# Designed miniproteins, single chains, continued (2), part 2

Each design is a single chain, and the fold is of that chain. pLDDT is the mean over its residues in the fold that is shown.

## One batch from the design tools (miniprotein)

Design m4036
Fold by ESMFold2-Fast:
Structure m4036 (fold): chain A 80 residues (1-80)
Amino acid sequence: SVVEEAMKLIEEAKKKVGEILDDKSLSPEEKAKEVEKLRDETLKKLAELKAKASPEEQKLIDEMEEIIKDQFDKALEYLK
């Protein structure tokens, strides 16, 4: 289902944020750019899933979008 795809996308995004933050080869500025890129890609994919979703599924995807936006914002704040 699109909800299951959205859940998987969110969990993969959370994992990738952690990997970026733990990458000792990247500067804080480079980490911020990678997090921003991942955010943009994740939000685009969520929007595509939401476009295919029923109204009830759209509501669930909106909740997931708010959760992952908060996660990205906290990661970027941490890097400042």
Scores: mean pLDDT 87

Design m4037
Fold by ESMFold2-Fast:
Structure m4037 (fold): chain A 64 residues (1-64)
Amino acid sequence: MVVSREQAERAVVRLLLEGLISAEQAQAVGKLLRQNEEVTTEQLAEAGGLDEATKARLEEILSR
């Protein structure tokens, strides 16, 4: 799905707080978000190197 930079930033912070991603993964996603006003969940997962379980959690967070 397509999400705004603000939605993606909040979701990344939540994943970091839940311990599902590292600070390095969060930084990698942050670089993508600074270059793009809108991103897909697939682009976020690829940039952060997220596994399928973390990607599913990301999609759940972004759906709320």
Scores: mean pLDDT 81

Design m4038
Fold by ESMFold2-Fast:
Structure m4038 (fold): chain A 107 residues (1-107)
Amino acid sequence: MEEKKKKIVKAAVKAIEEILKEFDLSEEAKESLEKLKDLIEKDFELVLELIRDKMGVDASVENPEAVIEGFAKLVEQILRSNNASEELIKKVTEFFREKFKKELEES
């Protein structure tokens, strides 16, 4: 369980770091994504609880695909609340899913 959790945390953090590097986001969106990254590193269980409660995704360490989808929805919500275009939201969330999945496969 702890090893699976560490792999997921590392993959999620790296996927967020890649978004921050590759996309020209507003400063408010960047700050919100940095806060999400910090929360994932400090309290991953709280982030999973937020995904389950607010996003309606059954995200758990035993279901990595649901975790990826739940985090993608959190990223989408952050971008939408910071007035990102629907096209940018789609590009960023698709990129996030690909990077998260790749990092999990390489871990």
Scores: mean pLDDT 83

Design m4039
Fold by ESMFold2-Fast:
Structure m4039 (fold): chain A 76 residues (1-76)
Amino acid sequence: SMELVEKTAPLSMELIKEAVEATIARREGDKEKEKKYLAEIYEESSELLEVVAEATGDERFREQSRRLREEAEKLR
């Protein structure tokens, strides 16, 4: 829906920016910054799936969101 697109577009832009930062850190050999940005990617992806779950009413997206938060915590 248009409403879903409007809610997810800003989160998708943030995710792209974090992916770029992770790639730069990897190229520079900064493993700690790479881990930090990967954790942020998992968190933003979790937030994106929560928005989708709320828009669709599909609890499978909320469950996947929780799993991504767990992966982010493991990287910290």
Scores: mean pLDDT 81

Design m4040
Fold by ESMFold2-Fast:
Structure m4040 (fold): chain A 74 residues (1-74)
Amino acid sequence: KVVVRLSDAAIEELDTDRAYLELYMRLMRHEVKKHKWSLAEARAAFDAFLSALRNPEMRELARELAEEILEELE
């Protein structure tokens, strides 16, 4: 099971490395689909993740990728 709780070091890496953020979001997409997360559960998890990101450009990228995943769940 994917643990959505990230360390400060992991958040910093995701907030500075675009490729790492994209990889993390692909892993989240896989877990959400594999374990059949509800739209509400996925949205809550992504909202919490987006709130943890400090870089506005990385937050916007993560938001776009999260909305793509959420759209696939509808």
Scores: mean pLDDT 75

Design m4041
Fold by ESMFold2-Fast:
Structure m4041 (fold): chain A 94 residues (1-94)
Amino acid sequence: KTLVVVVANNSSEIAKTLSDILEKAIEEGVTKVVVVATSPAQLSPLAKSLTDAVNSGKLEIEIRLFETTGRKVDSNYKPSQEDLDAVRQQVLAQ
């Protein structure tokens, strides 16, 4: 079972409740969480909760990052490998 969390300009508000959301997801039998963000900055407030979840070994976390730099993400846009690696390193290193 997979849970998708979309992070936009409300990342600080999501950070306040993310730990509770992840705990509830584990209780409901969720095994994978996909976090979608448009910049690394949106993930900074979430880094501790995401790292704690990864370190628990109970959830697989996939991060999808789209570089927007002042434009709307279209259906053909894919996150760069460097952005994905930077975000994954941020989550796993903290």
Scores: mean pLDDT 62

Design m4042
Fold by ESMFold2-Fast:
Structure m4042 (fold): chain A 73 residues (1-73)
Amino acid sequence: DEILEKAAEAVVAAAPAPAEVTDVEITRETDSEVFVGGTLTLHGPQPQRLPVLAKVSKETLELLELRSPHEPA
């Protein structure tokens, strides 16, 4: 699925450290947008598993928004 592939690629590219994305799935969709959720595993000084959400356009298949919640230590 091109939407899932683009979302996963964008999340990995935006990560501040070497990362992988797992559990990629469509969480919701609208007439013009698809929301893709997943789990980002960061490999760095403080390894973490973070939920991520990507918003992708159905018209252009472009990433519109990426959210990676950050937990304060």
Scores: mean pLDDT 71

Design m4043
Fold by ESMFold2-Fast:
Structure m4043 (fold): chain A 96 residues (1-96)
Amino acid sequence: MTPEERERVARQSLADAAELFKKAIEALKKGDVKTASRYATNAMFLLTVALAFGEGEIREQAEKALEYLRKGMKALDDGNYEEAIKNFEKAAEIAK
């Protein structure tokens, strides 16, 4: 895989993760915790792809977004849906 191909995959994975965070937030606002958890889990896999293929700024964005994703998923497990939304909003902002 060329460096250009790796950067493209990493950038696309970050963008796709940001969209999944937005969908997770929308699901949580509607009370659909199961759907939100599914979107968050899929975003986690996309962020790990971005982390594996990304370098420099892209890698830093993936690491920071993944940190907020982990905090959001913990808040979901704790039943703190407002805190989960806040962390997913931060993750989406970083990943775009």
Scores: mean pLDDT 88

Design m4044
Fold by ESMFold2-Fast:
Structure m4044 (fold): chain A 81 residues (1-81)
Amino acid sequence: SAAEEEAAFARLMEEAQRLADAFLEASRTASPEERKALAAETEAGLDRLLAEAEARLSPEQVATFRAIVETLRAHFRALVA
């Protein structure tokens, strides 16, 4: 149902934000090498969420979620460059 898709979208957005927040918090005291490892783990987490979005959401919601995931990835990559 639309309500179930909206709930799934909201949950996936919350999980993506949680991963981003966890990365930013951990990265504050991390070495450059540890930060690269944390970024790789976070990107893998985002890949899992995107796969779940593709299984559960409409194509339009998947496109929106993918754009947000790619924005987060760009931000993480800038922080480890």
Scores: mean pLDDT 86

Design m4045
Fold by ESMFold2-Fast:
Structure m4045 (fold): chain A 98 residues (1-98)
Amino acid sequence: GAAGEEALKYGEEGAKYGEEGAKIAEEQGDKEAAVAMQLGSGTAALTGAVGYVLGKKGADASKLAEYAKKIAELNKEALEAAKKGDMEKAKELGLKAG
């Protein structure tokens, strides 16, 4: 249903934010922040995909859509922190998303 499609959309958006942030962290030499943001990216993608599949099977995916949105918001904030050079904040937010 609509919630499963929403979960997939937020999962894909969150995964992209996490991947972009991880690349910035690697360019800055912060491997721990890069790994944390990769975990956030993977969690966003997985949550979205699970929500989509469950929605297609007629299950209520509303909570998975909510979680995918929250993970995407955390990954977006982590990316913004990484762009500002705040690798400690980026790492904290990436781990919280993952």
Scores: mean pLDDT 88

Design m4046
Fold by ESMFold2-Fast:
Order: structure tokens, then sequence, then C-alpha cells
Structure m4046 (fold): chain A 69 residues (1-69)
């Protein structure tokens, strides 16, 4: 059961990573749209949010997976 719980935890963390990447991609697309519309401030804010989500996906989730080990 301990091994099964760790396996499920890692699977959930992988799903969270994928969700964060998808959200970051959506924000990047919105940032591009805002930039094309001439809303530079909104574009930069959305791009900044996307970068934060990518960092969480690349750093945060792998760290949590290491803890479950």
Amino acid sequence: KEEEEKKKKIEELNKRRDSLVQQANDLTAQADKAFEAGDLEKSMELARQAERLYREAVRGVPLEISKVK
C-alpha cells in the first residue's frame, strides 16, 4: 500500500505539471493576442504569469516528486 500511495502521488504530480504547462501555453497565447492588440502592459503581465507557471512545472513538481521517493 505504501508503494501504491507513492505511485499515485507521483501520477498526480505529473498531471499537475501537465496542467501547469497547458495553463502557461494558454497565457502565452493570450499575451501574444494582447501584444497584437497594442496592450503592452497586459501582454507583459500574461507573459510573466506564463513564466511563473513554467518555472513551477519545471522546478516545483520535480522537487515534490523527489520528496515522495
Scores: mean pLDDT 76

Design m4047
Fold by ESMFold2-Fast:
Structure m4047 (fold): chain A 77 residues (1-77)
Amino acid sequence: SLTASQIEFARKLLRDAARLLIDNLREQIESGSLTLEQLVQQAQMLAGFLGLPDVPDDATVEELREFIEEAEEILRA
């Protein structure tokens, strides 16, 4: 079992990594380098991995931007 200090350190590390991944997804949306389907797949993987809000298979670019805003708010809290 991990100590409380080790758990706190791991949580901070995971949140910092999560923020970088969300920032990368934002950059990919703004650059237009990926298709909408590929962006949705990346967002779904991030949502599942990080415990963030669900992303539907038919998500629009607008809904992906909303996902990023919600994810950033959750990770800031």
Scores: mean pLDDT 79

Design m4048
Fold by ESMFold2-Fast:
Structure m4048 (fold): chain A 86 residues (1-86)
Amino acid sequence: MEADREALLHLNKARGLVFKGAPLSEVARHVRRAVEANPQVVPEAADILAKWAERQGREDLAARFREISKTGDVEGLLALLDEVEA
């Protein structure tokens, strides 16, 4: 379905941005779009953010995103993104 395709396109953009060392605001924008298109991608989205946090040396934050990746907690992911972008 188009929603699944849209979510995957945004996840792939987020992965590329993490690899390029882009700021969280750009990565988070694509993660939010992916989750809005298909909430079932939260585990994959949270894993991408955990890898971003690891690259920034933010190991505690990476652990928080990995926990969300295991639970698939949509509201928890969005709340943590709002906290980190503040």
Scores: mean pLDDT 84

Design m4049
Fold by ESMFold2-Fast:
Structure m4049 (fold): chain A 63 residues (1-63)
Amino acid sequence: HMEEERKKRLEEYSKKVKEINQKAQELFDRFDAGEITYEEFVEEARKLYDEYLKIRKELGSYK
């Protein structure tokens, strides 16, 4: 039972999730500004989603 270690890991993953959310907002802003195409937007969004799933799986492995 590693309660303190689990809290530290959760805080670290929360920071990573916040960074992904920020990148997603920046990606949307770039698309809305016409800086990237819809195809580029979808590809980058998929990469962010994959990174998010990776972080979620890492958190789940400590169950």
Scores: mean pLDDT 77

Design m4050
Fold by ESMFold2-Fast:
Structure m4050 (fold): chain A 114 residues (1-114)
Amino acid sequence: SALEERAYKLGIEGAKGGVEKMKEVLREVLEETKDLRVLTALAQGILEAYKHTYKDTPLRYIRELLLVVLEGIMEALGLPSIDATLETILNSPELSQAVRLDIASAVTVLKLRD
């Protein structure tokens, strides 16, 4: 959808602007929708921006950007924790397998779960 594509591009651009820019981008998206497909497109945009730079980009920085989006999804959906948010994403039938695999990979690489 147009909203998913816009969110994906905003995720790529926002990732270059740091945590405060990602918070601003997330706020703008949340004013339009709470659709999990659109919100996860922001996370995919962040991952795409750093897909070929993980060796040179501090993993802590990428983790902080993804946590902004995950905390936003958690609050938007009324979920109790980041773990519950990740479980919701990984088990959501409305999300494509590619989205779920991207998030599952990020959970492992960026240690999003304790």
Scores: mean pLDDT 82

Design m4051
Fold by ESMFold2-Fast:
Structure m4051 (fold): chain A 64 residues (1-64)
Amino acid sequence: SSTREKSRQLTIQGAQAASDGDIEKARKLKEEVESLGDHGGARAVQLQIALAEGNWEEARRLAG
C-alpha cells in the first residue's frame, strides 16, 4: 500500500537523521511513522536514536 511505502521511506529518513546526529528530526520522523501505524518502523528509528545517544540499555531493549 502507499501507506506502507511512505512509512518505509520515513523510517529510513529517521534512522539517517539519528545517524547524522539530528535527534530532533529523527524524533519527529519517528512520530510520523508511529502515526501511520508502523510500530516496528518507529521502534527501528528509536533504536538508532538510542545508539546515537550512547544509551546502550535502551538500545538493548529495543533490539530485542
Scores: mean pLDDT 88

Design m4052
Fold by ESMFold2-Fast:
Structure m4052 (fold): chain A 124 residues (1-124)
Amino acid sequence: PRLFDVENWEEEIRRLVREAARAAAEGDEFGVFYHLSRIAEAYEELLKQGKISEEELRERIIEDVEQILREIERLTGVEVSEEDRERLLELAREIADAIVAGDSVRKGLTIRRLARLLVEIGRR
């Protein structure tokens, strides 16, 4: 589906969030990385087109990671520790900052770190 259609880009991001959580629950680190990268790319394009602000992008990335966590907890019954939640939200903020800065290397490395931690949590 078209991520930049104003009426459905939020629905597509929500779908990618669910797919990332499912991949994490299944131990599919590459799948998590893939879906997170697609989410980041969608927000980069929305920011580039002026459809969202830098502040909205930061808020949405954080909310998306929190939604992934809630979905993993629902799918697996795993209780996410406060320490792990704080680490995940820190990585979410670093991804948002990298997108805003146009730092594709930092973005990719941080998404890999986030994907690994999500899989470690989902496979507990």
Scores: mean pLDDT 85

Design m4053
Fold by ESMFold2-Fast:
Structure m4053 (fold): chain A 85 residues (1-85)
Amino acid sequence: MEAEVEEGVEWIRENPEEAAAALAKMLGRPVTINSDEDMRAALEEYYAALKEKRAEGEAAGYKYDPEVEEQLERELALLLAKLAE
């Protein structure tokens, strides 16, 4: 929901170190966030990494729920849009 996305964006802005640590864990590399632009770049990289991991998983015989994937992509797009404002 849009309200949940807004709460998520506020949490990220209030807790940039925790957000950077979470992204670093998900991306498997150090992440430093000094601006909203850095956060957007890290989130875009995370999105690309998720797509790559799913493609690898499907090739290995895993089946993912396309509805859940579409929802996650939509939520990420909303987060990126909110951070751009």
Scores: mean pLDDT 67

Design m4054
Fold by ESMFold2-Fast:
Structure m4054 (fold): chain A 74 residues (1-74)
Amino acid sequence: SIRDIMEELVERAKRRFPEMEPLLDELWEEFLTRPQTLQTAEDFLVRLYLRLLEAGADPAEVRALVEEAGKRLK
């Protein structure tokens, strides 16, 4: 499901960027209040990507996580 794909993405992101856990929890809580649609999932991927980059996460690692999740949404 879309939820399972996004949940796995968030858990993988927490393992790679433990310092970002509060940010990731905030984004995940917001996502859970939204309809479980492809548009909402794509919006979540973009927001997660931008927020992690702004917080100083490694761009290559963030891109790899987001691209993997995005491929599973096709």
Scores: mean pLDDT 85

Design m4055
Fold by ESMFold2-Fast:
Structure m4055 (fold): chain A 64 residues (1-64)
Amino acid sequence: GPAPPAAVPPHIPTPPGGIGADASREEIEAVLERTRATVEAQAHLTPQQAAELDEGLAYTLASH
């Protein structure tokens, strides 16, 4: 196969089974934290948009 490039950006880690009904609270929190960090880095969020994202993620976590 082709040689891997010397500088490849890392892929966003996803849980191998997705988020199932039996997923622990820690697993859900870890996924949401990584999602937040990725969106913030890529989307150039304003402080208000970042706060709205945090609120949405907190609401999602509270629902579990």
Scores: mean pLDDT 63

Design m4056
Fold by ESMFold2-Fast:
Structure m4056 (fold): chain A 62 residues (1-62)
Amino acid sequence: MEEVEKLIEAAAAGKEEEAAKLAQKLAKGKNDEQVYLISLGALLAKQGKLEEARELLEKAIE
């Protein structure tokens, strides 16, 4: 959960390199569908849709 918040903050702040590293960390051991949802969540956070991003990322890591 804490890593989800870090990814949201990094993506929303435009810190692309940091956001990519955090997304890769969350994607470790996940299936293709979960990896897709993590990527989509990061994109939503970059667009300022913070609550949608959080819900999607939390669902992806479960």
Scores: mean pLDDT 79

Design m4057
Fold by ESMFold2-Fast:
Structure m4057 (fold): chain A 59 residues (1-59)
Amino acid sequence: KVIVTTTDKKPSDLEAEIKAIKGHVDRFINPTQFQATVPASAVGKLAKVPGVAKVVEEQ
């Protein structure tokens, strides 16, 4: 699981990109942060998505 912080995009705008990397949005935390489940191998791809400011891995 990861916490994703966005720069200027709403978390909902990134849902398609999350699905493209075989991930799933678990919940929206606030207007610029959401929790998602993504494969560990896909975390690097998520960090490169336009509108993503940072990704923090949870255990």
Scores: mean pLDDT 73

Design m4058
Fold by ESMFold2-Fast:
Structure m4058 (fold): chain A 80 residues (1-80)
Amino acid sequence: ELSDEVKEAYKKYVLPILAEMAKENADLEDPSVEEEIAILEKMLKKLEEKLKKAKTKEEKEALEIAIEQIRKDIEELKKK
């Protein structure tokens, strides 16, 4: 579905942010729904700030894909 260039951009620009956020929150024992939403909103903000600084089409596409996924995850959690 995605071009190899967009996949490479995702690995280079998006995965490090997702991995860092996962690591920062790994020490949270049984996070509440509110805490999970706060984590995702922080991640969303970091991705949106990266998108503002993105220089290539592939980087922008990869970041937009990540942002869309996180927005959907937040919306799903807010329904609980």
Scores: mean pLDDT 77

Design m4059
Fold by ESMFold2-Fast:
Order: sequence, then C-alpha cells, then structure tokens
Structure m4059 (fold): chain A 93 residues (1-93)
Amino acid sequence: SEILEKIAEIEEYIKKYIFSDPEGVLEKLIEEISELTGLSREEIEKRIEELLALPPGKTAELLQERVEADPSSLLYEALLLGAAMVRKYIRAQ
C-alpha cells in the first residue's frame, strides 16, 4: 500500500506542476529516482532516453514484463515513466 500511495503522490505532484514548472518536475523525479536507486544523473538520463526511443506500444509491454519479473521495481518503473513523459512534454514545447 505504501508504494501505491507514493505513486499517487508523485502523480498528483506532476499534475499540479507540469504546466507551470515542467523542468522543476523533471528535476524532482530524477532526484527521487537517484535517492531510490543510487544511480547517477547521467545513468538516469540514459534510461529516460532508452525508454523514449521505444516504438509506440512497446513501453507498456516492457514495463509490465520488468515489474512482473521484479515487483519491488514498481516504484522505480513508475518514476522512470513519469520522468520520460515530462521530458517528452518539455521537448514538445
């Protein structure tokens, strides 16, 4: 339940600030991933780019497969997807 509560909090944070401060939202998500995983900013940015390079429809399939293989990765995968969506939004502006 705590993981689902954290995901809901992150979703609300994105909804609240993405249109006013999309760069700040991206920075916050990268910080959360770094704190959760210990990954460097460079590695997190690389993983965001890898996710964005996937063809339409493959992202959901890949994330489902990774979460099924390791359910403890759910929060990480949700944060990574959120960061990728915010990065894509920034590039579209």
Scores: mean pLDDT 83

Design m4060
Fold by ESMFold2-Fast:
Structure m4060 (fold): chain A 74 residues (1-74)
Amino acid sequence: MDELEREAVRLYLEAAALAADDPAARAALQGVIDEHNARVREVRETVPEEEQDAAIAELTREMIARIRELIAAI
């Protein structure tokens, strides 16, 4: 796992723990993950294989930023 993926997993687990007793926060976190997964799927279906890693890394950075904003709001 690269450092970017490790940071994403760490922040997700932190956000999930903070949102455990807040259904609205849990729904918001799930929405961020669902949107990221949909965008990654679109990249894998439409972007040339040699460009996919760079595109997915950019999407992962955007997801990390959104998770950080969500943590600050909980």
Scores: mean pLDDT 84

Design m4061
Fold by ESMFold2-Fast:
Structure m4061 (fold): chain A 80 residues (1-80)
Amino acid sequence: MTLEEIEAAFREVLARAGVAPEEQDRLIELLLEDPLEAAEWLLARRLERNPDAPEEWVAEARAKIPEIAEEHERYREELA
């Protein structure tokens, strides 16, 4: 996923959760500073909405978090 796609998904999840726009901006800043923590938060939120999610899916999603964080870090360096 691209950084923009991750940010858009994060913002959509926050909006659906009823988070105020001002708070959404603050959490998106956290995503940009700590993409690993933000990705873990998104996974936890997804699991709360889908308690029937298979453990295999959870394991695969969790395994992808480091890859997403690494891709995000590379993207940040490219833009810097």
Scores: mean pLDDT 63

Design m4062
Fold by ESMFold2-Fast:
Structure m4062 (fold): chain A 100 residues (1-100)
Amino acid sequence: SKEEKLIEILKIANELGATPAGRAAYDYIRKHGSEEAVKEAEKYAPFGEGGKMYRDHGLGALTKKLYEKYKDKFIELLDSVPELAPVRDEAIKEMEEIAK
């Protein structure tokens, strides 16, 4: 489902440091998602600031190996959710800079 794609985007964005995509996916889930999707998304948002989780708690966001493994899948997931198109290029730029 679209919600499953958004949750996967949240998880991968946290690992890759793609903060703009993680924030946008979180905001979309909070506004339009099911109660179950919102509960899952809240695991990534201590005290209501979801963006901080994607930046500060990115597991392996500083490793090129995770970038190389997940980059193509992540971009395909972003492109499969039209509502995230405005943040696509910024998210890719941030994850590329973290992978350096």
Scores: mean pLDDT 73

Design m4063
Fold by ESMFold2-Fast:
Structure m4063 (fold): chain A 96 residues (1-96)
Amino acid sequence: VTVTISPASVTVAVGGSATLTGTVSGDGEYDIVFALQKPGSSVPGGVGVLSGRTGTVTVTGLTAGNTGTYYAWAHLPGGPIEEPAAVGAGSTLTVV
């Protein structure tokens, strides 16, 4: 199984918003999870569990503190969210 996230990078102004889309490919049933986590950040942000192969998350009211790498991953339905079946490459969000 493979997870992709798009866009791979995005730059927005302070006070703006960004929409990230995750997609799971491969056979079988998976739920997609988004985590808005910045390595070294004091505030890890889980933005939800979305059933099925494609999900979107919109982050609003962005500040410079929201600059970082955001991830999508797939987990087996009914399995622990913390045990990903696949983790995609990150999307780099820059707020200026």
Scores: mean pLDDT 65

Design m4064
Fold by ESMFold2-Fast:
Structure m4064 (fold): chain A 61 residues (1-61)
Amino acid sequence: DEAVELARRALADGASVEGVGRLLSQMMGISFDTALRLAELLARDPAAAEEEVRRLLAEQA
């Protein structure tokens, strides 16, 4: 997912988890709370975060 890849790069470049959460919320059309959880997962476990993103996108579209 393009959103996940952009979020991972932003975190690697020193972006805040909150900032990345807002980006994910806007790009994916999910709640800010869900996006914050995804940003946290991307920082600690990118594979789990990618799986969750795919699930959310499949459910919404």
Scores: mean pLDDT 75

Design m4065
Fold by ESMFold2-Fast:
Formats: sequence, structure tokens, C-alpha cells
Structure m4065 (fold): chain A 103 residues (1-103)
Amino acid sequence: SEKVLEEILELLNKVNQALLNKASPEDILKLTKEVAKKIKELLEKNPNLESRVLILMEASLTSLSILFWELKKENKDDPKKVKLYQEMIDIFQEVADYLASLA
């Protein structure tokens, strides 16, 4: 349980590091897709996770989604960037919906 949480937090930290290093929106979207796929695979392999683990994962996903919403807002006059940040939000929402289906 704790090991799965640690692996998921490490995956989410890759997105945080890309944001801190000011990676392009295109690179962040590519990484977001890779991370979301790996998280889903880990969740499918571990269907009986404790509620506390699910809550901590949800908190981490929510924090990244808030950052993507802020980046979308900051770039509101750039339709290409708005679309890329919206895709990142949608991808993590799909992960959150899958997580909710396990609870």
C-alpha cells in the first residue's frame, strides 16, 4: 500500500520537476500522458488500496490540477497553450475519476 503510494508520488513529482524547470507545455503534456498511463497501470494492479492511500493520491492530483488551471489562466490570450493545459487537466481528471471508481 505505502509502496504503491510512493511510486505514484514519484511519478507525479516528475511533472512537478518539469514545471519547476520551465519545460514547454508540449513536453509537460507528453509527460502528463506518460505519468497518467503508469498511475492507471499501478492502480489496476493494486485494486485493494487503503482509503488513506487513495486520499493522499487524490490530494497530489488535485495540487497538480490547480497548477494547470493557474497556468491556463496566466496564458488565457494564447489559444494553443490554453488547449494544452486543458488537455493536462482532462487527463488528470480521468485519473481522478478512475481512482473514485476504486473507492
Scores: mean pLDDT 84

Design m4066
Fold by ESMFold2-Fast:
Structure m4066 (fold): chain A 75 residues (1-75)
Amino acid sequence: MEILERLREILAELQELLAQATDPQLQSLLQKVIDSLKKALAEVERILEKDPERAEQILRTAEQTLKQARELLQK
């Protein structure tokens, strides 16, 4: 449950970053990341009880992606 809540928070934050982005290339990259994370969220909902290690890997990847997206917007 906590993994799903955190992934939803990351998704919401990426959507906010997309709303603030004015560069079309950055908007395109953020949209692709958001779409990928939505698919990952659906996967985690299916596998969380059966493969918690995979769910944790997906969360770690999402955290890293959010950090990179924030860094791109600050530069």
Scores: mean pLDDT 80

Design m4067
Fold by ESMFold2-Fast:
Structure m4067 (fold): chain A 95 residues (1-95)
Amino acid sequence: MFAAMAAFAEELRARGVPATALPPTVEAYREALDAGARFVVIAMPAEPTPVQRATAEEIAALAREAGVPVVFVVPETGEGRDEAIAAAEAAHRAA
């Protein structure tokens, strides 16, 4: 998971969007949102465990409460990737 998210953050930076890969914890995402993050990407495996799903839902709820867009991506399939890139670029332009 970390390696895939680190690679995705590198791709966003190469496209001119400031992006940082975070550990998949509620606390890390809360700190990023408090620091002014404008866009959140949540990486999910194709078959998430109940704990992974619950954590992702809690992160998504925090971002929605902060008014920040959220996109889910599945690195193994590429699902959500193009949507995440487009949304991240839009959020960066709006800043």
Scores: mean pLDDT 76

Design m4068
Fold by ESMFold2-Fast:
Structure m4068 (fold): chain A 66 residues (1-66)
Amino acid sequence: SRKEEAERLYREALETRDPARLAELGRRILELSTASEEVKAGLEAALDTLDVSVLRAAIREAARLA
């Protein structure tokens, strides 16, 4: 299901130390996300700047609300 795929991607994203992989996973999470517009906007902004710390925080928030 979409939710199970999102949970798998969240786990991988939180465990990865590779910025390129983190960005790839973040984009996939955004595509599959059923989260609110606010959470999606935060993820999009984080992906835009590619600040690893900001992106990890945005992914953690999306995972918490999933």
Scores: mean pLDDT 71

Design m4069
Fold by ESMFold2-Fast:
Structure m4069 (fold): chain A 101 residues (1-101)
Amino acid sequence: EIEALVAELARLLGVPASLLEQNIAALKTTDPSVTDEEIKARLREALELAREAERTDDPGEADVLKLRAVLTLGGGELEEFPEEQLPRLRELARAAVARLR
């Protein structure tokens, strides 16, 4: 089930599944108390964000939703950042993604 959720999310985000798998592995390493059920819940939340991105007509809003989906898997909290800081968060996320391959 986790593999199927990862594959669908990777397809919607246009990223390799290995990137999402690395984010999940990092989450488990940072918080060993995280259960498979919590990971599935985060994947389902990320999928809803990614599907909302597909439905939006605003490419900027779509990019924000996709970034939020990635951060949800990594345990990041976008709600801690004001809207005016979103571009900086995008830069940090892109730098992190670039370092992964």
Scores: mean pLDDT 66

Design m4070
Fold by ESMFold2-Fast:
Structure m4070 (fold): chain A 73 residues (1-73)
Amino acid sequence: MKEARELAKKAVEYYNAGDYATAGKLRNQAFTLVEDAGGGGAGRNYLDMGMTYLLQGDEEGAEKAFELAEKAA
């Protein structure tokens, strides 16, 4: 679960740098990790929300969403 969070953060960094291909690969790896950990669709959705908050500069919202993704797994 911590690895999925770190991959999600890196995905946002690459997206902000304009490297959408690498961002997409990291995002998909993060989704695979949260699903494999048992988080299912709920875990995936919370992880995606966390990345969306980071893209908007809302670090507090991102941390709350990532905590929910970890609890779903």
Scores: mean pLDDT 83

